# Designed miniproteins, single chains, continued (2): the designs that were tried, part 27

Each design is a single chain, and the fold is of that chain. pLDDT is the mean over its residues in the fold that is shown.

## One batch from the design tools (miniprotein)

Design m4910
Fold by ESMFold2-Fast:
Structure m4910 (fold): chain A 66 residues (1-66)
Amino acid sequence: TEEQAKRAGRGIRDAFGVPEEDAYEAGKRAVQALQDTGDPTEASRAAAEGLRKAGVEVKPGFAAPL
């Protein structure tokens, strides 16, 4: 849901210090991937992809705050 994406985005924003819009997009990707696959690893990959688009360097082993 939009609220789940906003919540995930706030967690990402707080962890990485990125703009809220970029964090929200990363959170939205994570929630969508989790809904599509049921796999938290795929959700974390989707969030990392969103963060990289925002110019954030994501280290290996990143876990999305879901």
Scores: mean pLDDT 71

Design m4911
Fold by ESMFold2-Fast:
Structure m4911 (fold): chain A 93 residues (1-93)
Amino acid sequence: MPLTLTAQPIVFEGDTAVATSLAVADEDKIVSGRFYFSDTGEAVDGESSYRKEGSTWVFTFRFPAEEARAHPITDRARVSGDKETLEKDHELS
């Protein structure tokens, strides 16, 4: 199946912003997620984690809340070994 990407609205937990994206691909594919400032293209410093549940990849990124308020945040999902990429902007909640 083609790669799909859904960006959840950013959740604020005190001084921490949490960005969560759901990527769906064929179950045998490896998907990477990367969070960056969409206005500057710079990578965001923070803690990234992922989990896989069947064909669904859940990418979670925790970073300073002040950065989330200062810059629009984009996630880029890519299938490993392929150039297929999708980008989605995170909305503030």
Scores: mean pLDDT 78

Design m4912
Fold by ESMFold2-Fast:
Structure m4912 (fold): chain A 96 residues (1-96)
Amino acid sequence: SLRTKLAAIERVIKKLKREDTKSLAELAKEVGASQSTVSRAIKEVEEEASKIIREELEKNKDLKDQKEREKAFEEAVKKAIEELEKRKRELEEKIK
């Protein structure tokens, strides 16, 4: 379901931002899906975010300074959030 995927994306964005998220049960009830369906969708979006972060970190793999590596990680997370927010907007347009 597009609504299930949208809810999963919103939850992963909030987790990456360290914001409070709705419980799995609350999300499942809101989108009209089973908890297992919502959990699977969340896992898929988390894997997509992890791939974006990994690809960004690979571009900076030659960084040897710990502080520069920490900054690169923060920028990688920011890029993952931006790409997920773009995908969220695209799905919202399809649901309307």
Scores: mean pLDDT 82

Design m4913
Fold by ESMFold2-Fast:
Structure m4913 (fold): chain A 85 residues (1-85)
Amino acid sequence: MPSFEELFEEIAKIIKEAGLENNEELQNALRRTYLAFASRAPLAVIRAEADAFLATAKKAGMPEEKLKEIEELLEQAIRVHELEA
């Protein structure tokens, strides 16, 4: 399975493809979500940060198709986190 780091590289690529790479709120939400995984936060914290990131991406104008791609990548990252616990 891909590492959470590889999954977050794919998420960053999707953000760039959507033209949202300079959106500070979205970049801050991405950073918070990444740090939750990197610090091995409790699953509830990881899910809360992932949900906040998706909400921020939607508010920033991320297309629904790309939001679904990001959601799938976040679900994969959560599964990796659960398997490493």
Scores: mean pLDDT 83

Design m4914
Fold by ESMFold2-Fast:
Structure m4914 (fold): chain A 68 residues (1-68)
Amino acid sequence: MEEAVKELLELLPGMSEERARNIVQQAVNNGIPLKDVVEEAKRLVEEGKSDEMAFLEISVYIGEKAAK
């Protein structure tokens, strides 16, 4: 968990630690691999999304995966 929080903050430095921890906790609670969450964050950064937009899109990604 701590490694994924660290990787998210390195990719999205404008994201708060609290938000990064919340994302990681939601992924764990829903059985989503943390590597997949980090890869989604990398994809959003490569697309030029802001830290706030990337946070929102990661939250949607987790919700969609949790629904399956």
Scores: mean pLDDT 80

Design m4915
Fold by ESMFold2-Fast:
Structure m4915 (fold): chain A 73 residues (1-73)
Amino acid sequence: DIDRLRQEVDELFQELRELSDPEERARLEREHEEVTRAVDELSETDPESARRLLRAVREHLRRRLEELRRRQA
């Protein structure tokens, strides 16, 4: 379900922003906007590719969040 994947990605971006400095937060906001735009474009023409992109982004963000949490421990 694309809506569920979008929600998971949005929540991961929010968590990363909360743990990041202002400069990194600004980069994450731009990255989130780029992902949203790409998914919106793909959803109309190729929903399978949209879901694949969201799954890839979700995995990438989860890895980044894990690394950030390790640095703070």
Scores: mean pLDDT 84

Design m4916
Fold by ESMFold2-Fast:
Structure m4916 (fold): chain A 74 residues (1-74)
Amino acid sequence: SEAEKLREYSLFLDRLTEEVRARLAAGVPEEEIIAWAVERIVEFLKSLGIPVSPLIRKQIEAGVRDMVAGLKAA
């Protein structure tokens, strides 16, 4: 169901956030982390049969950039 897919995505994002935090702590360059995280999200969505348009990809990148900025500010 759609609700199950949203829950799976939320749990995936929580795990991804911790992996992003670990990479920031390890000194990995910000743009490299962003590119990596965008591809992880795209691959996850494709694994669920969800099509990723260029617009969705840009929205994902914006969300990842906000996540990285927030983690750096904390």
Scores: mean pLDDT 86

Design m4917
Fold by ESMFold2-Fast:
Structure m4917 (fold): chain A 100 residues (1-100)
Amino acid sequence: SLIDKILELLDDLVKQLEKVAPLSEEMKKLVEETKKKIKEAKSIDELIDIIREFEEKLMTLIDEMNLPKEKKLKIYELLQNFSLKIEDEIGKYLKEQEEK
């Protein structure tokens, strides 16, 4: 359930990013490698580390794209919203597990 929700949020992020600018092959590879790592994660801490590494690597690739300022700001907003949604889903999951 949590893994499926995180994968859905990642797919939604990719769709929103594609509306701002075409994804590079390196970005597409990063997304696919991140999806694999998410599916194979053995703990919540590992999952958090995977998401943080993804966001850091994606930010680096975005900075290398030399996009107009307005497009970069929109991408940064999308990444911030993604991070907040991931935090919310993990928080909800942990709270539900404590109630069981």
Scores: mean pLDDT 84

Design m4918
Fold by ESMFold2-Fast:
Structure m4918 (fold): chain A 91 residues (1-91)
Amino acid sequence: MGRTLLAGVSAEEIEEAGLSAEEAAEIAAEALIEAAAAGVETVVLVIEDTPESLETGKLILERLAPHFRVVSEEEAEINGKKVRVITLERL
């Protein structure tokens, strides 16, 4: 069974880290691409449902597009926070 990686996107946490949305997206996409090279087959991207978090998520997805396909998108609530859950499979 292939390895699954769960990755969270929150604009609040990105700002606390002193990163721009573009810098955070580059770092996250690089880490996810390396994880795929190391045997991760499925990535579940959990994006906080705020305009800023969704914009960062979009930038991540654009960088991942050559390496992953989107297999599902859904809305969920995790620990009282509304999130968008995007499941990606390695090409």
Scores: mean pLDDT 81

Design m4919
Fold by ESMFold2-Fast:
Structure m4919 (fold): chain A 80 residues (1-80)
Amino acid sequence: SMEKEIQEGLEEIDEAEKNGELDERQKQLAELAKKLLQQALNGAKQEEIEKQYRQWALEYMRNSEDPELQRSLELYEAAL
C-alpha cells in the first residue's frame, strides 16, 4: 500500500542519517523529503507536494555556484 511505501521511505531516510552517509546538501534534501512524505501520509494534495519541492529546487539552483545548475535555471526562466 502507499502508506506502507511512505513509511518504508521514511525509515530508509532515518537510517541513512544515522549511518552518517549524508553530506550537508543530502541532509537538507532528506529533511524536505521527510516533511513531504509526512504531508502525503496526512492527505496533502500531490500539487501542494510538487509546489514545495519546486520552490526548494529553484532556491537550491539559484544559490548554487555550479555552472550546469545555473545554466539549467537560466533555461527554465527563459521558458517561462
Scores: mean pLDDT 72

Design m4920
Fold by ESMFold2-Fast:
Structure m4920 (fold): chain A 58 residues (1-58)
Amino acid sequence: SREDQYFRDRENLLHVTGDSKRAREIVEKYLPSKEEALSLPDDEYQKRVAEAIKELSK
Protein backbone atom coordinates (compact mmCIF):
# COMPACT_ATOMS: atom_id res chain seq x y z
CA SER A 1 0.00 0.00 0.00
CA ARG A 2 1.01 3.66 -0.26
CA GLU A 3 1.14 3.84 3.55
CA ASP A 4 3.61 0.93 3.66
CA GLN A 5 5.64 2.52 0.83
CA TYR A 6 5.66 5.87 2.67
CA PHE A 7 7.05 4.40 5.90
CA ARG A 8 9.60 2.34 3.97
CA ASP A 9 10.78 5.38 1.97
CA ARG A 10 11.01 7.53 5.10
CA GLU A 11 12.94 4.87 7.03
CA ASN A 12 15.30 4.23 4.10
CA LEU A 13 16.11 7.95 3.72
CA LEU A 14 16.89 8.30 7.43
CA HIS A 15 18.92 5.08 7.54
CA VAL A 16 20.95 5.45 4.30
CA THR A 17 22.18 8.98 5.16
CA GLY A 18 22.63 8.20 8.85
CA ASP A 19 19.97 9.09 11.44
CA SER A 20 21.26 12.64 11.93
CA LYS A 21 19.35 15.80 12.87
CA ARG A 22 19.87 17.16 9.33
CA ALA A 23 18.47 14.01 7.72
CA ARG A 24 15.36 14.20 9.93
CA GLU A 25 14.85 17.92 9.18
CA ILE A 26 15.12 17.38 5.40
CA VAL A 27 12.81 14.36 5.44
CA GLU A 28 10.23 16.32 7.49
CA LYS A 29 10.50 19.32 5.11
CA TYR A 30 10.54 17.60 1.71
CA LEU A 31 8.81 14.25 2.20
CA PRO A 32 5.01 14.70 2.45
CA SER A 33 3.12 13.92 5.63
CA LYS A 34 1.55 10.46 5.90
CA GLU A 35 -1.88 11.94 5.16
CA GLU A 36 -0.58 13.82 2.09
CA ALA A 37 1.29 10.74 0.83
CA LEU A 38 -1.93 8.69 0.88
CA SER A 39 -3.72 11.27 -1.31
CA LEU A 40 -0.95 12.26 -3.77
CA PRO A 41 -0.77 10.89 -7.33
CA ASP A 42 2.07 8.42 -7.90
CA ASP A 43 4.14 10.81 -10.03
CA GLU A 44 3.81 13.67 -7.53
CA TYR A 45 4.71 11.40 -4.61
CA GLN A 46 7.79 10.12 -6.49
CA LYS A 47 8.89 13.71 -7.19
CA ARG A 48 8.65 14.57 -3.48
CA VAL A 49 10.79 11.53 -2.58
CA ALA A 50 13.33 12.48 -5.28
CA GLU A 51 13.54 16.05 -3.91
CA ALA A 52 14.25 14.71 -0.41
CA ILE A 53 17.03 12.48 -1.81
CA LYS A 54 18.51 15.43 -3.73
CA GLU A 55 18.55 17.68 -0.64
CA LEU A 56 20.07 14.94 1.54
CA SER A 57 22.92 14.51 -0.99
CA LYS A 58 23.94 18.20 -0.78
Scores: mean pLDDT 77

Design m4921
Fold by ESMFold2-Fast:
Order: C-alpha cells, then sequence, then structure tokens
Structure m4921 (fold): chain A 58 residues (1-58)
C-alpha cells in the first residue's frame, strides 16, 4: 500500500469496528482492483469505505 492508501486505512480504522487483519485484507483488494482496472487513485478511499461498510453490514 502507498503512504496515501495507508493514511486512508488509518482513517477508516477510527470509523469502522473491524479488526486490523480484515481492514488490511479489504484495503489490499481495493488497491489491486484500482491497479488492475486502471481506475483513478482518488477512488481508493471511497471504494474502501464502501467495501468496509458492506462487510460490517453482513
Amino acid sequence: LSAEERAAVAEAARRFDLDEDTLLLIARIVSKEIEEHGLPRELFAPLLERALAQVEAA
């Protein structure tokens, strides 16, 4: 993860009640999706937040 991606993970950790391993796993998946699909990196934080909210709701 880049420094900016790690900062987004730290911010998410303060807002979502998920363990660190789950948070980092989801963050790595989102980062890989952005890289593989050529998406703008600005989407990392909102996509991470959306993915974490879905995991919390399950």
Scores: mean pLDDT 77

Design m4922
Fold by ESMFold2-Fast:
Structure m4922 (fold): chain A 95 residues (1-95)
Amino acid sequence: SSSLDRERVRELTEEMSRLAKEAGLDIPEEEIRRMAELAVRAGMDQDDFLEAVRRGAETKSVSKVASYFVGAVLRAVADNLPTRYDPRLGNVPDF
């Protein structure tokens, strides 16, 4: 069976809260939950989510955590879009 989106959101929220606390960042739980929901909706892998959060946390800036996360989500969306783009042919937009 596939994992439930709600369960994944809970798991990601807990992991992000842990990473933020370890980095000394006070990020509201509601914002963390929203980020987890966005990651799940974007089809973002748990490892990719945690890597983006970790990279942001290394800066010790809440704004940078959000920035790295948004960048990772945008990449996940692009990677999961149905496309006929061949990366070997260069930077051609998907239509």
Scores: mean pLDDT 68

Design m4923
Fold by ESMFold2-Fast:
Structure m4923 (fold): chain A 80 residues (1-80)
Amino acid sequence: MVTVVLTALTDPERVRRAGKRLEEEGIAKSEFVGDDTVVLTSLKNPKLVIGRAQRLADAGVATAEVLGPGARVFEPEPLI
């Protein structure tokens, strides 16, 4: 299983909705911890969970830290 911690949220609503969709699809468990952190725990297809976390980081709305197999960090690209 893979756990993804989403922090430094610039659009918490977007991140929360992404987590809710994964939960509705039965792919991940989503937990909102405080106002600025979302924890995703993969139930199925860890690659899809990691891919969605990467998209949120690429969109500049969160920093994503992947824990477990394939541990890595995705940071928003600097605005040039």
Scores: mean pLDDT 74

Design m4924
Fold by ESMFold2-Fast:
Structure m4924 (fold): chain A 103 residues (1-103)
Amino acid sequence: MSFEEIENKLLEFSNSFLVNDLDKLSEEEIEKALNEAEEIVKELKKFLDKKLSESTINALQALYKQAQVIANHPSLSEEVREKAARLAELVLEILKSHNESLL
């Protein structure tokens, strides 16, 4: 997958998943979304030498906030919450690396 393709995939994912009310999603749907987001984020991490677009940074920030909400959601299983916490950490690593390049 090219860098442009992975950025576009993240933006599409952000527009479809991050606008959804979590109360309307099943735990299985949330887990599948977390798995897809982790795959996207890991692929994006391979391109840390490339400058991220502002839209991509905004999508990563939104994903980070949503992952933290899921990680602290009392109705979800410990496994799903731990998966969300790991995703939040991966997103934070990318955001920190990019922020150092912008300052």
Scores: mean pLDDT 79

Design m4925
Fold by ESMFold2-Fast:
Structure m4925 (fold): chain A 62 residues (1-62)
Amino acid sequence: MKKYLEELEKEREEIVKKAEEGTKKKKSDFPFLTDEQWKDIVEAIGYMEDSIIKLILKNLLK
């Protein structure tokens, strides 16, 4: 039902926010990425373990 879709959307936003807060990185740290590319990366990272998130963002800053 529609409530499940709203809950999934909220969970996605929370995952994105947690990934940004946990790594202390924002889209502005990656000016060479488009808004869509950044969102896709953060969403993918948000579904990973915290340790993996930190490693991925370190590599993106090369």
Scores: mean pLDDT 63

Design m4926
Fold by ESMFold2-Fast:
Structure m4926 (fold): chain A 95 residues (1-95)
Amino acid sequence: MDIDREIAVLMAALTGVSGSEGMMTTVAQNAAQLIGADPSEILDEAEKILEKLIKEGKLERKTVGTEVVYVGSSGKQTLEVQLELIDKIDEALKK
């Protein structure tokens, strides 16, 4: 079980919801460097998590100014998604 990879993917996805797609790319690059993984694979898996959440109606992909962000239909829903991802990171860290 690749716990380090799971954490890297979840951290990148969380950054997409709490920051921007550009920040998510930076986190994926840095995490991949630390664990000896391919940054494009970490980013692809993080994007798949966000795509699944979009298909479930929990998130939408929006352009705000020059940035691409992933947000819920409300601030509360965005925070609930962020907390769900944080909980998954905490669970992975306890393994």
Scores: mean pLDDT 83

Design m4927
Fold by ESMFold2-Fast:
Structure m4927 (fold): chain A 88 residues (1-88)
Amino acid sequence: MEKLEELAKWIAENRLEEALALLEREAPLLPAAVASLPAEDRPAAIAGLRRVRAFLEALRRYAPEADRPRIDRILADIDAAIATAEAG
């Protein structure tokens, strides 16, 4: 968690817009992508998505208040992807 916190803080302070733009483009696609995964790949996908979720929670703590709603929308897409993976 330490290095993830430091990375999240660094990104929030130096690369927040680039990170948010990428995540806003990719995150909405994740539920459908996860739904198409073979059953054998779902545990690894869930673990990966939970790490991304932890990173976004850390990013949200260091992000300006104005950008937190964008992070909240990305978190909702990640949560939908995790729910999709757990349902299959």
Scores: mean pLDDT 85

Design m4928
Fold by ESMFold2-Fast:
Structure m4928 (fold): chain A 83 residues (1-83)
Amino acid sequence: MSEEAFDLEVELALVLIRYGIVKSDYKNGMPLEEVKKDLEELIKEFQRLAERARAAGHTDIAQEAENILKDLQKELEKVKKEI
């Protein structure tokens, strides 16, 4: 594994942990406006990660980030409908 691939995989793991926290916060009744802001920030972070991974040729990491982006976008739409 290159240092770049390792750094991207670590970043992916950290952003995934943050997504898990946001999902837990939503389930536990965090204010919907805060959940919305957190989801919007996560979407931007996964989008940047996917773009960086693709530019670097790490298509596996990019595809994983892109799959999570689709899930995040669906969750954001659910939260928006509840506001």
Scores: mean pLDDT 83

Design m4929
Fold by ESMFold2-Fast:
Structure m4929 (fold): chain A 56 residues (1-56)
Amino acid sequence: SSAIQQQIQQGLQIAQAADNQHTYNTVKQKEKEGTATQEEIQQGQANEALYQQLQA
């Protein structure tokens, strides 16, 4: 089912987000400053959701 596949993908993304905390923080800062690219904004939104899950 698509739901199981999506949860596996999220697990991998969480691991990558943890390894790339510096990149995540940089993208968030650029987003706040309005200098982020479209790709960085999309990545920042995905990383924000994963970061919130890690803190739950």
Scores: mean pLDDT 67

Design m4930
Fold by ESMFold2-Fast:
Structure m4930 (fold): chain A 68 residues (1-68)
Amino acid sequence: NLEEIIEAVREALRSIPGVTDEQIEKAIEALKKAKGNPTEFLKLLREMGFDNRTILAAAEAIARALRQ
């Protein structure tokens, strides 16, 4: 369920100090373009200039959401 993946990623990114709501929405747009595909999503975040900490948090969130 893409909506569950979106919420999991949104919550994970919101927990990172210095990540703004604007950046979170940009990441969610990338997730929607990737249609929940982890490889494509993480590639888009890297291309958009997100740091490794934020990318790792997003990767962990999407992996957990997909295991549920």
Scores: mean pLDDT 81

Design m4931
Fold by ESMFold2-Fast:
Structure m4931 (fold): chain A 70 residues (1-70)
Amino acid sequence: VSDEDLVFSELMARLASGELRPGDLISPEELAKELNVSREPVEKALQRLAEMGYVELTEEGAVVKRRLPV
């Protein structure tokens, strides 16, 4: 399992549980520190979520657009 896949799985789990809600800001720097990974795998995981429409990438970080259904 790559760091990117680890971060992606963690973000999907947080979206599914409702820990991440629409309007929440995900800081790549803070998430990288929390998960003890570099920024690159976090940014790649956020790009995947943006392609799926779950987040919007901004200068400040990723903003959650929708929650994963139960």
Scores: mean pLDDT 79

Design m4932
Fold by ESMFold2-Fast:
Structure m4932 (fold): chain A 100 residues (1-100)
Amino acid sequence: MSAEELLREAARLAMEILRAAEADPRTSQEVLNLILGAAVLIQEALRLVRSDPERALAALREARRLLEQAYAALKDTNPEIAAGVARLLELVEEAIRRLE
């Protein structure tokens, strides 16, 4: 899978996770903001991947940081959403490896 294909899949999954998190009353506003921030950065990386891969890579590294924080907050309270975030992290990490 190309970096662009990985980013399209990551963008789709990020939106699914955001909807699930918004629907779950156990999800804090802080965690919702982390997931939303990561989703925005993934979309930015997808927009930049062909024209400015260095900026795309920087956006993905920041998205990874936000997703790691979201996972840490969710793993004990919302394990199903945490599993979704973990899968999204794997896609982001693979995209980073493809752009390095």
Scores: mean pLDDT 89

Design m4933
Fold by ESMFold2-Fast:
Order: sequence, then structure tokens, then C-alpha cells
Structure m4933 (fold): chain A 101 residues (1-101)
Amino acid sequence: MKNSFDGYERGRRAAREAIEKSGAFALGVGLGSKAGGGAIAAALAAIRVARERNIRVKFIKVDTEDAKEAAKEAAKSLGKGAVGIGVAGDKGEVAVYVNEE
């Protein structure tokens, strides 16, 4: 219940920060065994914010249960200096990573 709401809010905040910092981001969804409701809510929130701002979003699936690992792989998919947002788990854990190398 609150997990999905908290995931959605975390996804919205992460997307806003990424857009303000870089103008674009990649979204990595950690599937591991399966994505939980919170991770799905966070991903949808991030996509919605990007769409409202006409911002480019690259979507990737990551075989991980760790939002930080998903964010890192997403950032790497765009290249050096890019921002990745990772979402994972039933609680909708969200991480933001800047690929500096």
C-alpha cells in the first residue's frame, strides 16, 4: 500500500533531479526475480515526468534486485557523464547514479 505510493514519489523526485542536472536520463528496472509494485510505480512516475518535459528517456532491464546497480547500468548505457535512475523491489527503492567514467 504505502510502498507503492512511496515508490511513485521517489521516482518523481529522482526524475526531476536528473532532468535539472543533465536534461536527460536512462531508466533501469531491476527485475531480479520480479519487479514489485513499488518499482513499477517508481518507473511509471519517472516516465511521466520525462514525458511532461519532453525529455529523452532510455529504458533498460537489469538482472538485479538492487536499485543502485540498476541505476549504474542505466547510466553506462548512455555513456560518460550520463545520469541513470534505477528502480527495484517491492518497496520501490530508487537510486540515481552519474556515470563519471
Scores: mean pLDDT 77

Design m4934
Fold by ESMFold2-Fast:
Structure m4934 (fold): chain A 80 residues (1-80)
Amino acid sequence: MEEKKEKVIKAAQETADRIVELAGPEARPLAQEALDYAKKGEVGKAMAILMEIAYKHPEVREEILKIAREFGKKVAEIMK
């Protein structure tokens, strides 16, 4: 149980870092909020915030959406 939670948190941290690197430092507050929801096990809320970041950064939207899809698939694999 703890191991699955740790893997989800690690995946969320890596996802947040990738989004901030791609979208720039202004994306950090929302990326941190998504990470905080993922740490609470609220993956759906974390995903909603990732979609909001994609909406706010149209120049890198497709890349953020790809990262969000990869995160969702990774969480599904960990939690099965």
Scores: mean pLDDT 82

Design m4935
Fold by ESMFold2-Fast:
Structure m4935 (fold): chain A 74 residues (1-74)
Amino acid sequence: SAQDALIEQLVAGFEQLVARLAADPSLSEEEKRAMAERMIAYARALLEQQGVPQARIDATVARMRAIVDAALAA
């Protein structure tokens, strides 16, 4: 579906942005996490506006947080 494509594209784009954020030596871990959470909040608002069911939004947010945790643990 169009919503499935939107979610997959959004998660893929987020993963690439988080990888660049994690590699930035000018930012602290706290600043990186704060920036990632702002991006997640924006993504959640976008999915809500597109009428994505809450359970799928929650699952997408959980995946995004897992991506951040994995990237910043390295």
Scores: mean pLDDT 88

Design m4936
Fold by ESMFold2-Fast:
Structure m4936 (fold): chain A 75 residues (1-75)
Amino acid sequence: EELLQRTSIAELGRRVRLAANAKGMTLEELAEKAGISVSYLEALVRGDPNAPRPSLETLRRIAEALGTSVEALLA
């Protein structure tokens, strides 16, 4: 899980936002599909330094909801 440690919260959040926008998905829809709270997803997208780093399991759910891979979100 070296890639997860290398990717900053701000950079991860930026990539998630871009992927959601490309799919025409709202953050609320993405959070519902990924099974996470909207407030947590919004904090990640904003690059909130107090937001806990997502687990690999959470990243897989987000990637699946976006129709992409964890590698694409971390690359």
Scores: mean pLDDT 76

Design m4937
Fold by ESMFold2-Fast:
Structure m4937 (fold): chain A 65 residues (1-65)
Amino acid sequence: SLEELKAEAIALMEKRIEELKEKKKQGIDPETLERKIKALEASIEYLKKNPNLTVLKAAVHDLKL
């Protein structure tokens, strides 16, 4: 369902944000990681308000790789 795909996509994005935050704490490319974190946070907020089936399927596919 759309709700299940949205929940899965958001959960995967939140997990990715935590991984990026951990790498930033280690001093790995902090400026690039901060930009990626902010982009993912913006994407989560967008998806909460504007769920799109094609975008959600693509996000889940890419994040599982």
Scores: mean pLDDT 77

Design m4938
Fold by ESMFold2-Fast:
Structure m4938 (fold): chain A 110 residues (1-110)
Amino acid sequence: SADWQRWLQDAIEQEEIYQEKYELAAKTLSPEELADLVIEEEKRTIALLKEKKKTAPPELAAKLDEIIAIEEETIKRIEELREAGASSEEILKVANEAEEKQIAIYKEAL
């Protein structure tokens, strides 16, 4: 539907905004603070996607489940990097790779 196409376009734009936000944050925050920011934003997005999925048609609900799974795995990977004392560059790389995968899935759903 036109409403779902608009929502998917907005979701793509939001992921692009997160990429820019994390890149800017990496210049000013510690690696631990950057990791915490990414984890908080991913958890917020998971909650929003779970709510949105309740009204999605089955084929789109399946795509939203794929994105939720990517975000849950990304949180786990960022937590592991945080505990390992990883650099902001390593944290940013994982966050950006996850967001690019999510954008690709949203584009497939359009």
Scores: mean pLDDT 88

Design m4939
Fold by ESMFold2-Fast:
Structure m4939 (fold): chain A 81 residues (1-81)
Amino acid sequence: ADPAAEVARAEELLARGDEAFAAGRLQEARALYLEALGLLSRTLGPTAPALARALANLGDVYEAQGRTAAAAGLRARAAAL
């Protein structure tokens, strides 16, 4: 697999997730952010700085869903990268 193509796919998924989140489609946004996070983690490793945006955005979805502890954990991980 081409790592650059996988990163580009993850960026596309993040953009689609951002659109879904802005529209209030929280389940769709969550699914898209998780797919992007999985791609980036497999391609770049679980501590790569590129994961920070996906983790922070997923945290925003969980906060919107009332999952405050899970959101805090994701934001802390994003900040630590």
Scores: mean pLDDT 85

Design m4940
Fold by ESMFold2-Fast:
Structure m4940 (fold): chain A 88 residues (1-88)
Amino acid sequence: SEDEVFDKLIEKLEELAAKADEKTAKIIKELIDLAKKLKSEGFTAEEILLAINEEFDKKAKEEKIPSKDVREVTKILFEASLEISKVE
């Protein structure tokens, strides 16, 4: 279900934040907060993923996040997008 995809996305982001550098962890936590807010407002998992991808791209550039950290976050977001495509 879409709810299961969302819950798994949040879990993977929280796991990455726990092992990431403080700056990267802060950005990931901001993405989690944004995702939860948008879900509470009735947005779809696809719309939420689009919004957090856009916010991450912006924050990663502003804060000069290391390429390795960018790849790890992007992989989680990409895997969530593939799981959404299997719903229905």
Scores: mean pLDDT 84

Design m4941
Fold by ESMFold2-Fast:
Structure m4941 (fold): chain A 65 residues (1-65)
Amino acid sequence: MEEIKEEILKLIEEAESTEEAAERVFSYLYERGLPELALELGTLILESESLEEAKKKVEEYFAKL
């Protein structure tokens, strides 16, 4: 889980928008065989107002697991 979290945060950091970040994270997790997590985190990122908020939301999500 920690390695997945780090990669997701990196994908968000490298994205130019929350839409791009959501698509990259969704594809990454879907290709890893985690479609439920892909949908949950992709939606969470897409609904964020900024990349900073998206990173915070992802950190909070993993902290609750």
Scores: mean pLDDT 82

Design m4942
Fold by ESMFold2-Fast:
Structure m4942 (fold): chain A 75 residues (1-75)
Amino acid sequence: SVGEEALAALEKAGLEAMQRVAGGADVADEIRALEAKRDEAIARLEAAGHSEDVPRVEALADSAIAMVRQVAASV
């Protein structure tokens, strides 16, 4: 489903962002990229008529951003 694809894409993006931040990437730029992906996923879900999946996408994106910030704080 579109929702499951969006969740998988955000999970992957979050893991990749954490790896880049651990390697010295700018945390603010990585968070901004995740926020953009979240907004794109929400727009796609709303356009497809699956607004009921929006809270799940928001929750996963928030968790991914929090994990990126946690990695940044530890290096």
Scores: mean pLDDT 83

Design m4943
Fold by ESMFold2-Fast:
Structure m4943 (fold): chain A 110 residues (1-110)
Amino acid sequence: SDSAKKQMEEVLKKALEKIEELAKKLSKEQQAIARRIMEELRKLVENLKNAKTEQEANDYLMKAFMRVRDLIDEMYSLAKTEEERKVVEEIEEVVLNFLNELKKIVDEQF
């Protein structure tokens, strides 16, 4: 529905703004991974807006979760300080909260 699409766009915008701000505190290499995460989240929202069934939507959510988890693990592997690790933890929380909000919207639409 148009309402669900608008809700997905709003939660995407908030997540991207938080990730971009947090990523500024990290290395250039970690910032490149954060941009890849943000692109995966944008792609997920576009896929969900075009999903025809609950099963298709859940498949997109699962695949995005796996890809983004791998990228977050890569960011952790590059962290050289406890402060950098804590910023990566905050990005992980933003991403997990975003995915949970998208799942709630999907569950309400199907």
Scores: mean pLDDT 91

Design m4944
Fold by ESMFold2-Fast:
Structure m4944 (fold): chain A 99 residues (1-99)
Amino acid sequence: KPSKEELDREVAEAIIILGFAVARATSKSPEARKIAGLALDIVSNPERAEEYIKEIEKLNPKAAEAVRRIHDALQAGDYEAALEATRELMKILEEIDKK
């Protein structure tokens, strides 16, 4: 049986992945889609996070800060902070999309 800690991690990661997958698929802005895709890459490959964050920073520095907070929170096991930072990033992506 998964531990409660493992379940909390899996649930948080699933919510984050689904949110960014939907943003990547549905956003009108190519910039918003690219940022969502890079955020997915960070969740899937946390060891390469710095490379992906630098790429996001070239597109939108505020999005890069939110993605760094998501990465740092996930690495720390702070799933509430990770979900809060994900909500902030989703708002940034919506603002990019709503020009």
Scores: mean pLDDT 83

